# Designed miniproteins, single chains, continued (4), part 52

Each design is a single chain, and the fold is of that chain. pLDDT is the mean over its residues in the fold that is shown.

## One batch from the design tools (miniprotein)

Design m13779
Fold by ESMFold2-Fast:
Structure m13779 (fold): chain A 99 residues (1-99)
Amino acid sequence: MAKKKEEEEKRKKAEEQAKRLIEETKAAIEAGRRIAKRLEEPSEEGIEKAKKLEEEILKETEEKAKELIESKKVLDNREATEAEIEAIFYGFKVFNALL
């Protein structure tokens, strides 16, 4: 029985999906910050609020990624797309906090 190979492949795919989730979220946040900076200079209060929001979002994303790895859950195409959309909204939230 090749069960060990199938379990290893599933774990590897789950780890890749989890890594992609974190990277996409970080990229979206960075894009939001970059666009905000180009429109106007953020206030000190806006910078502090955005920093707190970024830390909160990243902690939640890392916890979600850890759960995916531990459960060996591979996201289907729809679930992966929904995660990408969520990352875009997180970037927008950070952008909005900086304005």
Scores: mean pLDDT 79

Design m13780
Fold by ESMFold2-Fast:
Structure m13780 (fold): chain A 75 residues (1-75)
Amino acid sequence: PEAQVREQLRAAGLSDESIDEGVETARLLLERGVDPETAVRYAVESARIQQAEPDPQVTARLLRPLQDEIDRLVG
């Protein structure tokens, strides 16, 4: 799973630091019971948003729909 997450993040043009953070995000989601495909998708989308938007408050707002989806899957 980690190798696939790294390849997806790398293909998305993310920095090495963003790739490492995305891998950690996917790992945490997998531990929560999220399926590998959804965990990878969330990690890629959240990393892209975080890299594009430096304001933490705006980033949190943009990530809300993804977070709600994850909460539904594990809740």
Scores: mean pLDDT 75

Design m13781
Fold by ESMFold2-Fast:
Structure m13781 (fold): chain A 69 residues (1-69)
Amino acid sequence: SDALREAIERLRNAKSPEEAAEEGRRFLTEVLGWTVTDVRVTVRDGRTVVELDAVDPEGNRTTLEVEVK
């Protein structure tokens, strides 16, 4: 869908950890309808990554990783 495509583009273009967290929350909650349970900022191989833990309506847990550009 257009909403899904636009949300993914915003995630791919996040320029700060705050922007990555905000766009990740928006994608998970407003586009997918999931619940965000935790948000962490980490560094992997010199890149800043925001990790968002989420639960879908069926109770499955997943982590969305958003790299800051």
Scores: mean pLDDT 83

Design m13782
Fold by ESMFold2-Fast:
Structure m13782 (fold): chain A 97 residues (1-97)
Amino acid sequence: SLEELVERSFEEALRRLRETGEEASAEEQEAIERGLAEIVEALRARPEGAPLLEAVEAIRRRAEELLREGRLTEAQATRLLALALQRYIELLAEEAA
């Protein structure tokens, strides 16, 4: 299900983040947020984009919750968002194969 793919992509991305200590620089944070805004606008333009848009919003909410709880820095939260979305797309492609 979409919820299972979102959860799995988020958990795998969070595990990678903890293992590598990856953080997004201020420049990388701006680039990631700009890229996501462009993707969101593209997805909103077409009905077939709705499931992926829902996944992006679900991943963003999870990252924001951890940031609010003080479990992640802003730099870590932004990197996690990018990693989780990348992993979600990879898992979705595997599901289709």
Scores: mean pLDDT 80

Design m13783
Fold by ESMFold2-Fast:
Structure m13783 (fold): chain A 70 residues (1-70)
Amino acid sequence: SKEEELKKKIQEVNREAIDKFMEEWKKTSLELFAQGKSILEIINAMTEVGNKIQKERDKKIEELKKEYEK
């Protein structure tokens, strides 16, 4: 059903967002540490990364819902 397909696609979007955050956390934290950034600067940068990924996830879910409602 369309409802089951939507649910599965939303689960995939959520999983991709988690995987992307973990990968970006690893990469960004290592790069900033190598640049001599403070722990606070690293935390702030990771918060920005998390917010960006969350926003992208929410947009994809909203687009999927609109696709299945129309």
Scores: mean pLDDT 82

Design m13784
Fold by ESMFold2-Fast:
Structure m13784 (fold): chain A 98 residues (1-98)
Amino acid sequence: SPEEIYKKIREVREKFETEVFNLWKNEKDTLSDEQIREKIREIADKALEELKPYFPKWVERIRKRLDELFADPNVSVEEIIRFLSLQLFFLEQLAKVE
């Protein structure tokens, strides 16, 4: 149902944001920038896998963009987190209206 899809997007977004916040809070001073980047990529991939059955084309598009962002050393981890959080938020808002 639309309500179940909306709930799933919200749960995935909240889980993504919580795992990112906990990683940053607990490990930012103990891990290298490369290690933080790798762990953020893993958290992002898990979020996208959970949405893939519902939005396969959206997930494919976001994955391609994330691969570009993670490959660019001039893009901060903070910018990547902001990008995905914003995309998940917009997906949630669109599902809520429809």
Scores: mean pLDDT 85

Design m13785
Fold by ESMFold2-Fast:
Structure m13785 (fold): chain A 65 residues (1-65)
Amino acid sequence: NAAGEAARKAGEAAAKGDSKAAKEYSLQAHTFGEEAGRGAEAAAVAGANGDEVTMERGSKRAGEA
């Protein structure tokens, strides 16, 4: 699922501190599906605001799946 893959990649990018990649993947996920995009969007927003802790938490939660 393209949306799910994009969301996962956005979370992983955010956890690594790559806010640019996180935003791009989040935008793709949001375009493909709102449900899958919600988690990625939260990670991208956290990155834009400089909240690295939230970005890391998002990635760990995705991995915990």
Scores: mean pLDDT 64

Design m13786
Fold by ESMFold2-Fast:
Structure m13786 (fold): chain A 102 residues (1-102)
Amino acid sequence: MEEKARELGEKLGRYLADHTLSPEEQAALIRDLLKLLSTSNPEERKKLAYELGKGVGEAVPADRPGFLRDLESLFRFFESLIPDVKEYREAFLKGLEEARKK
């Protein structure tokens, strides 16, 4: 599961960087992200959120303009669907920051 979360993070990061996913690919990515966040217990969701953030950070250069704005829009979207996902935002951002510092 952790490796799958990191792989999904990399796909998400690439999409946020270049917006090249088709509508079908975007739908599949969102579906897989929702599965990761909704089917695990709270402690495992934090761990998966961290790995997801790390995958995003590895895929996207630290200095890419607009990335944080696009990421904030994505967080707002998921928060509207899964209210408790706000508790996992901190874990995601920690993973993202650690990947960018390397």
Scores: mean pLDDT 69

Design m13787
Fold by ESMFold2-Fast:
Structure m13787 (fold): chain A 68 residues (1-68)
Amino acid sequence: KKEEIRKFLEKLQLENPEAIDAIADFLSKNDVDKLTAEDLLSIPGVTEEDAAIILSPEVREELKKILK
C-alpha cells in the first residue's frame, strides 16, 4: 500500500518530491476522508501547494482506491 501511494504521488509532480515518502507513510496510517490541510502541513517538507493538490477531490478519490 505505501509503495502504491508513493508511486501515485510521484505522478502528481509535487513541488517537493523529497516529502513523498513521509506523505505516503502518513496516508497509509490515516483516514483520507478525515484528512485536513493542517495534517499534511505537519509533515516535514510538505508545501501548501502540495497539500492543496493532495486534498483535491480527484486525488483524494484515487488515494481511497489505493488504501482499500
Scores: mean pLDDT 78

Design m13788
Fold by ESMFold2-Fast:
Structure m13788 (fold): chain A 80 residues (1-80)
Amino acid sequence: HMTLEEARALFNQLLADIAAHLPADPEVEKLVVDAVRRFNASRTAEEARQVIRDFIARLKELHPELGPLLDAWEARLDAA
């Protein structure tokens, strides 16, 4: 079972991985800002996981070429 602290660590790792794979993109920046705000408003690990899932889904819509990378992150989130 993932804790809120573990969800935060996972989210930070995901954000770092995205930053390494994409150049500066204003639409991605908006998604990151929104996701960070929603994550910080999360009171439970379940809410935090859902924020990460929603972020991944929106990022796949914006950058379908990241599908395999994002699928790997989604699998990590679901396994925890």
Scores: mean pLDDT 84

Design m13789
Fold by ESMFold2-Fast:
Structure m13789 (fold): chain A 88 residues (1-88)
Amino acid sequence: SAVEEEILARARATAAAGIPRLEEQRAAEPDPEAAARLDLAIAAGRRLVAARSVDELLAVLRELLESFRGPEEAEREIAAVREELEKL
């Protein structure tokens, strides 16, 4: 759908714009644990730029949220995003 194509395009553009900021933050991060989490976020951002569908995008976001906030919170946040997509 045209709405899904727009969501995918905006998510890709947002990820592409966010990656340099995360790389700058990573370069300035002295804590190895925080640095490892930033590396995961940068890798996820690159996967978002490469995403070919909304389902691929949501899968990357779920994995990223699970890494930072745990599986229960990730599932809850992805369910909220899916609910908003169903309204479109």
Scores: mean pLDDT 80

Design m13790
Fold by ESMFold2-Fast:
Structure m13790 (fold): chain A 85 residues (1-85)
Amino acid sequence: MAELAERMAELAAKDPTLEGRAAAAYYRAVALAERLGPEALAELRAAHAALGAELEPLAEKDPEAALRRLLEAYEARARELEAKL
């Protein structure tokens, strides 16, 4: 999993769009969580599901704003996880 998540983060990082940036931040967080262990990964998955549900109505009306919120959340999560390494 970690190797795949790291590779996906690398591929997404080459995409300069907001979608690519959000995907890169998410996969970076996944890779960091997998290095910390299954509890960190479970927390990330739960947070991802909750955030997705929260942002679903925004994504319908303004997908760019929803993507920006996802990017902010994943960047913050990646910083938290990286600080634990």
Scores: mean pLDDT 76

Design m13791
Fold by ESMFold2-Fast:
Structure m13791 (fold): chain A 97 residues (1-97)
Amino acid sequence: SAAALQKKQAELNEKLGRYESAARIAEKEGDLETAKKLREGAEALLKLTRAELNPESYKLPKEEVEELKKKIEEGEKALKEIEKKYGKVEPLTSGPG
């Protein structure tokens, strides 16, 4: 349903916003490696979710899916490390719209 699709997109946007906030904290603190893992994890999450939502028009090879999952896992670990050091990360609010 359209409502289920909108909910999944909203959840994705919230997670991506948290990754971006965490990446900016890491960059500000000079932790460029953690920032990179957060951004790569966010990009992998976006790509994998798009493929799941549009399987007819967007097909990923099994090897690429496995690589994306590893990047997502590294991003999740990086997010947890930032939250452990600096407290809970709030998602970047999308502009008014």
Scores: mean pLDDT 80

Design m13792
Fold by ESMFold2-Fast:
Structure m13792 (fold): chain A 85 residues (1-85)
Amino acid sequence: SKELSEQIIKAIEDTKKQLDQLYELYKEGKLSKEEFLEKLDIVKNDLEKLKQIISSQPVVDEAVLKKLEELKKYIEELKKKIEEE
């Protein structure tokens, strides 16, 4: 449904903002590297589960899939940045 797609996109955008906040806490020394990486892995796992659910629908919302892939890419970029520090 349109309402469901809009809700999912909002949740994805809110998740990105939460990850940005956690990254700032990590940079400030308030969150360890290990704790931040664990949180990134949890989010990545949840996004993979959500992608499976969406992809199993009779009609797939391409805008939702695009937002999921963008967030997954962002998580991988954050993980790489942290591992190189």
Scores: mean pLDDT 82

Design m13793
Fold by ESMFold2-Fast:
Structure m13793 (fold): chain A 74 residues (1-74)
Amino acid sequence: MSDAELEAEAEELRGQLLSGALGLEDPAQRRAFIDALRRAEEIADPRERLAVYRAAMEHVRRLDYLGALAVLQA
């Protein structure tokens, strides 16, 4: 996979994670999730960043937002 393809997939997954976070009813949990996503964007390696977003999305697909948050905070 090219760096452009890695970045495109990461951008799509980040958008999906952010959209899910904005749907959270608890303001504190929503803020923690958004802050964790911002920190995950600081991961310098595009492959590591994509792997984190993929793992977080796997939890979101199971409606496990606490598990997704834990992955983003690791």
Scores: mean pLDDT 79

Design m13794
Fold by ESMFold2-Fast:
Structure m13794 (fold): chain A 75 residues (1-75)
Amino acid sequence: MREEAERALEIAREVARAHPNRRAGELAVRALEATAAVAAGEAVPEEEAAELEELATGELREQVLEIERRAREAA
């Protein structure tokens, strides 16, 4: 639902600001921005999704997913 995606995005921005890895926070916010755009009926380029997957690897990917999970749980 659009409102749920928007709430998760706002919470993710707050979680990202407090996260010790700024890059993980930035990537998590970008992923949830894409989710919110899709929920609003906007098209997200395949290139954006591919870039996010390529940039978030190993430990960084785990940190990104943890921020996303915390934001969705709190929404």
Scores: mean pLDDT 73

Design m13795
Fold by ESMFold2-Fast:
Structure m13795 (fold): chain A 100 residues (1-100)
Amino acid sequence: MPVKWKVTITIRLPADVDPEAAAEEAVRIVEEVAASTPGVLELEIEVSRDPADPRTVLITLTVTAESEEAAKAFLERLTARMREFGRRHGVSITVQAERL
């Protein structure tokens, strides 16, 4: 049964990192993970800045997956890739997911 999840990726940037470049790289990672995960049917991506903190980039995903297993595979791969990206670039990243 198709399932829908909302994923919020919060990227907190140091002053010397370009927020636009960081957001573009994070979106590429999301698209790559979705394309490489079997059973991901639909992906919507929204990018915004946190109005309370201009150093914070918010990426909100709505993912439609064929099954809970496909959704979990996507979320696990995405979380791992985002943690690696954060460590490589010295940025703080939080990934949160909720079932819609």
Scores: mean pLDDT 82

Design m13796
Fold by ESMFold2-Fast:
Structure m13796 (fold): chain A 81 residues (1-81)
Amino acid sequence: APVPPLSLDEMKEVYLKTARELSKWLEEKGLPPVPVPAEDASAFEAQAMINKAVEALGDQEVRLKWTEIFQRESLKAIEKR
């Protein structure tokens, strides 16, 4: 479903939350965590870093879990407006 566009600050917060939750889920499965973006990183740099880490894992289950968490956190950010 089309979601309203996020602000850069909202997008960065969503990527940070998604990276943390995905890393916890990966650790529970014995897989390496995805890197959490630095506080000084732009939203685009955060996205690129996480996409590269997820791609390196090559796992469709990881990609689906990323999408699930990202969609949920994006909706939460919109609902807080």
Scores: mean pLDDT 71

Design m13797
Fold by ESMFold2-Fast:
Structure m13797 (fold): chain A 94 residues (1-94)
Amino acid sequence: MSPLDNTTYWAISVVRASGTSPDAAARATRILLEAGDARGAARAMATQSRTSGNDDAVRAAARVAAEYGYGEEVLAELERMGDERSARAVRAAL
């Protein structure tokens, strides 16, 4: 199974639905983090940032990561990916 299957499905589904709402981004992030998939959550944020540029959706996902106690793990993954925009949103939520 591709390590990106669930994250890619989420990103494509949200973008295809005429962009990303903050509520949709927060919901998807909760599902991934409840499954313990901090890496998947980071990849979803990076994909969202690159495809839509919607800072409100990225910021909503970042707040959920911080609230669930995964802020540092998600931040580390975003820094490994070089996604400064999403990393900045997570740092602001911490």
Scores: mean pLDDT 70

Design m13798
Fold by ESMFold2-Fast:
Structure m13798 (fold): chain A 91 residues (1-91)
Amino acid sequence: ELEKLLKELEDLRKLFELRETPLNQKIAKLIDEIIKDIENLEVIEELIKLAEEAKKEAEEKGDLSTVGQYDKIIELAEELKKRIEEKEKKK
């Protein structure tokens, strides 16, 4: 359900907003943009790419909790992208 997906993204945005790194601040901003305009595939794709890059850095540092959070962002963004693409193909 789209509302549940957006709620999970909002919860992650709040979590990342509390982390004072430029990368995490940009992730929080991209999530906020997606919540305001869910049809913006460009922003969704940018979020996926940035979260994958951030995940690799966190994995190298052994921060498993942060890796899990980036995995969740990627999963939610990919699901949202799939839903938007399927909607466009049907009309």
Scores: mean pLDDT 77

Design m13799
Fold by ESMFold2-Fast:
Structure m13799 (fold): chain A 80 residues (1-80)
Amino acid sequence: MLTEEQQKELKELIEKAVAAHEAGDREALRAELTKIANLLLDSGLSNETVSRVVQAIVDGIRAGESVEAIFERALEIIEK
């Protein structure tokens, strides 16, 4: 499971990714998604789990889900 500090960082990165998408800034969105993937890999998650989490975040952003909903979904995948 992620530490409280890692969870806070993940939520902040999701907020930035959502903001980049809303602004139409594809380069900023990609940069924030890369930071999310690196955070999750550095926390000891497998490549498979990281890919599933990043895909869920991308899908949530595309669906117009709230930061809170995307974050909760990401944590659900990490805790399995």
Scores: mean pLDDT 87

Design m13800
Fold by ESMFold2-Fast:
Structure m13800 (fold): chain A 66 residues (1-66)
Amino acid sequence: ITDEEDRLASAAGIAAKELGMTDQEVARVAKLAMDAKTPEEAIELASQAVPEEKRDEFRKKMEELL
């Protein structure tokens, strides 16, 4: 019904951009989120491409967007 893949990828991309990540890093986290089967999995997979210092903020932003 709803395009879950697009939603997960968009949330990951927005969260990464808000944290000041580069376009390449944004594309990488969005791709990882698209491969996820659930919102929770998308947060975990995408966060692995986020620098350690920004992971907590990234997780919170994704949770707010999902």
Scores: mean pLDDT 78

Design m13801
Fold by ESMFold2-Fast:
Structure m13801 (fold): chain A 100 residues (1-100)
Amino acid sequence: SMLEKEKEVARELRPLEFFVRLAVAKKQNHPEAEKLIELARELGVSEEQLEEAVKIAVEAHKKAVAYSAAGEDEKALEVMLEGARKIREIAPKLAEYLEK
């Protein structure tokens, strides 16, 4: 069903959303940033991998916002899903944790 497909897409995007959330929390000096960093570290994400994943997430989010503003929602979703896929390769244990 369409609802089941939407839930599947939402799960696939969780790794990207994690690092977008981290980037926003850091920019706002929100205490949540430290908790997200600790969780990533516990799940085997190195400092270098964390920096790379944040970069991927921020760039995918910027592109998705630009596509959505142009009415190209399918392209917005495609760039977000590609970002999530790359993050899964960098932080597989964190991605598995978030998708459960």
Scores: mean pLDDT 87

Design m13802
Fold by ESMFold2-Fast:
Structure m13802 (fold): chain A 95 residues (1-95)
Amino acid sequence: MLEEIKKLIENGEFDKAIELLESLENPSVEEVALMIQAIATLIDKELKMDEVEKASKVLSKVPEEVLEEAYKKVLESGLHPQETLDKAMKLIREA
């Protein structure tokens, strides 16, 4: 599922990527990290806030251990400011 989620995100098909992630019983750290990166990108551009909210609700159901490891992986990538990632994590935890 990792490659399929990645392709959907790269094509801007965020709604389908969110639905696919929600269908997974045990999403991997890598799959969760891809969705956190996607949310961070949308927050930075102030785009598709409706889809950001949907993704945040799906990710709120992910175990905290997996969510923290995914956050660290995204932070270490250097692709997004920590402030943006912290905003994404707040939306996920408040969902």
Scores: mean pLDDT 81

Design m13803
Fold by ESMFold2-Fast:
Structure m13803 (fold): chain A 64 residues (1-64)
Amino acid sequence: ADEAEKQALLDRAYAVGYQGGKDRYIPTSVVNAIINEAYKLGGADFAEQAVKAIQEGFQKGHKA
């Protein structure tokens, strides 16, 4: 996958995490969908980056 596509996924992962942090909740189906898409784009390492983006977004949204 190209770098722009990967960056767009990480941006979406962070935004989903941020909204979930504000809501104090993220549906498991939404998290799984992002992780699966990340696996397709960059394998396990990129999926791990997507998980971290969701977690960072969640932490920031929780404080908003």
Scores: mean pLDDT 85

Design m13804
Fold by ESMFold2-Fast:
Structure m13804 (fold): chain A 86 residues (1-86)
Amino acid sequence: MIEKAKKLVKELYNSEELAEAVEELYKGEVEKAKEIIKKYIKEKNPDASEISDEVFKTIFLSIAEKLREAGLDEELLEKIEKSIEK
């Protein structure tokens, strides 16, 4: 099931790093997912300031919404969202 999410993330964002972040969220590894997102943002905007937990939540929820729109299973989305909200 998580392989389906990774495939969709890679297709939508063209990023293996974001796919790994989603997998880490699914496993409950929130800190690992945060590090991956930090790196991703810095690659897109090197001048980006330090990112708060609230901003990380917003980014992950945005990714989850895109995955839901792309037809990812609600059970998988629920696990990802629960991990970021704790």
Scores: mean pLDDT 74

Design m13805
Fold by ESMFold2-Fast:
Structure m13805 (fold): chain A 81 residues (1-81)
Amino acid sequence: SHDEVLVQALLTQFRREVEELLEDLKKGKISKEEALEMVERARQQVLALAEEQGLPAELIDRLDAELTRLEEEFRKEAEEL
């Protein structure tokens, strides 16, 4: 469905942004604090866009859970650097 395609596109974009931020952090281009703030902003933007596009509540809940997991994985990796 269009909704499932949108969820996959949003998750794919968020994963790319998180991966780019992790690489920038590893290269010393940004601080850990800046990287965490940027990931949280990206998460909020994805959720806002999902609501704006009219995604069903069940899909928004699933998206929020996956974004939260990815942010926590990023936080753990950032702490180990």
Scores: mean pLDDT 88

Design m13806
Fold by ESMFold2-Fast:
Structure m13806 (fold): chain A 104 residues (1-104)
Amino acid sequence: ESLADRARDALIAELEKLLPTVDAELAELLQALIEALRARDGKAASEAFLKIAELDPELALKIMDLMDKYSLPLLGALKKIIKESKNEELKKKAKEILKKFGFE
């Protein structure tokens, strides 16, 4: 098992811990994110995360902190947040993560 596989498993486990703390709509999107990460589907993971960011910016910030902690940034989603989001805290956090990983 690679370091990247261990980091993904750890991220998924942390996301699963968030499931009982959110409403049914957010739980459905969080499950979609978890399934996309298991499938190594970065596009599907980014799409699920962007929907979470629209519905619950605070949850999205927590997920961004987990992306940073486990070094698994959803690059497409973070770039889209910087360009399109009306939430300045999400934009700031996305810029910080992308800069840390050498993309911005």
Scores: mean pLDDT 85

Design m13807
Fold by ESMFold2-Fast:
Structure m13807 (fold): chain A 59 residues (1-59)
Amino acid sequence: SEKKEREKKVTELLLEAAKKYPKPLSYEERIEFFEELLKIDEDFQPFLEAAKKLLEKEK
């Protein structure tokens, strides 16, 4: 079950991020996190692009 394996890796990254960043992630930190997710699963690319687009509107 490749999907379950990817979900587990994503969950592990979220837990690690919660330990490293006790405050809510900034837009920049969220972009970096989605870039790490993209290394695990290319299907996250649209989410990274959407996050970057939101950051551009805010700045």
Scores: mean pLDDT 64

Design m13808
Fold by ESMFold2-Fast:
Structure m13808 (fold): chain A 90 residues (1-90)
Amino acid sequence: AEEALELAKKGDAEGAVRKLEETLNAILDDLSSSEKYIPALKEIGKLAGVPIDIAAPGLTTALVYAKLTGKVPELPSFSESIRKYIESLT
């Protein structure tokens, strides 16, 4: 997440997207580690104009990803409701 924020600040949207994908996968692999990503995700969310939901760091990461790429990440762990919500914001 922090690496994605630094790349986004430098205007490297492609690099920021790759690091966001890595962050999203890390959050899904270990939800207990998600708290360490929250500060960087807040700053990236501000840059992307995405509403910040700290209670759902995986959703926040997916929203930032969708806002930067115009695509919803295809993750089996996302419920239909969450997927539709992300799609409504892109």
Scores: mean pLDDT 56

Design m13809
Fold by ESMFold2-Fast:
Structure m13809 (fold): chain A 68 residues (1-68)
Amino acid sequence: SENLRKAALEILELVRKKDSELAKEVRDIFLEHADDPELAAKKILELLEKFDSELAEKAREIFEKYLK
């Protein structure tokens, strides 16, 4: 999905500015679940919540912007 790609690029840029290793984990989840945008979003938000709740909230807003 073009929308998933746009969400992925924006979220990866956001996460990379905070933690480049965390961004690699987020990227791997996007690649593993490229065919299931909802599952990719769920797993990424769960990962980010464990690390930083504010970062997770920003990522959630990006997903809502592109994925409804």
Scores: mean pLDDT 83

Design m13810
Fold by ESMFold2-Fast:
Structure m13810 (fold): chain A 135 residues (1-135)
Amino acid sequence: SSMEELMEKIRKKVEELRKYVEEGNIDKAAETFVEIIKLLKKNKASESQITLAIYLAIMEVFIASNFDEDKIIEFLEKVVEILSKELSDEEVTKYAEGLYGAAGLVMDLLDVPEEKKNKIMNHIQKIIDELRSKS
């Protein structure tokens, strides 16, 4: 079915995302993450389905980066940069807020040290604040 084909494409994109993060190719990782969002939107996925996909993809990024703060921050900045070329500031802000929620939840579930969690969360908050200042 077309849904089975979509799920297979998403699974392959998540595998590509993980591999690019492991290789340190953060540009391709960010591009692949945005492609996952675009595939879901094109196929009229619900907001809950998109949120779950973002959560699962962020979990893979955290694991594949071995919780490297600099790689995670660079990945998040590049995702926002790519989205900002195609979406309104209001839409990009909503995605950045979704990334904030997903990152926080993933770090809590994986028992990431509070100092690392605070650095990443503070950086995402800075991105959100900068986006809001332009809206």
Scores: mean pLDDT 85

Design m13811
Fold by ESMFold2-Fast:
Structure m13811 (fold): chain A 120 residues (1-120)
Amino acid sequence: AEGRSFATSLEAGRALAAAYEARGLRTAIGHAEGDKTRVSSPADALPNAEVTFVAALDAAGRLVARAMLGNVKGGAKENIENARLAGERLLAALEAAGAPAAAIADVRAFVEEEVAALEK
């Protein structure tokens, strides 16, 4: 990650997760991006409307770090939908990895708080 520039929030999220794992933490990532390829015209495409969530757990399964990364320039509605989808993907990744129910609940609360903040 050192000396790298990041083209996407997902690349930044992966670098953050790798830094946490190097410290002995277990990580999960959820990412969502607007589907620019499905627009009827290039003028309708939103540039870089994307969200990435990262969560890090200690050896006891306790949530010790969390982050939301993203390009908010893609408009409020698309950013909210991408945040919801990225959060759902993060929760699914934690559940698939066998994270404790308490950690999943803490991450869900964090995702709901971040989505609510985007809704104003």
Scores: mean pLDDT 72

Design m13812
Fold by ESMFold2-Fast:
Structure m13812 (fold): chain A 65 residues (1-65)
Amino acid sequence: SLAEKAFEKMKEIKKKYPNLSRQEILELVAKELGLKSVDEVIDLINEYALKNPEKRKEIEEILNS
């Protein structure tokens, strides 16, 4: 799914660039997936978190560290 791809790309970007801010990570995910805005990435990550509640902590750690 596109939501799963967004989560996996977010993990990949954080691993490659551990010092990026939340905004920078989301912008790179949008760019890499050909999305028009960061808001589309946020919607996809929220969809992924709703379907995979066990991943919410990992998502928060990636975006807030």
Scores: mean pLDDT 85

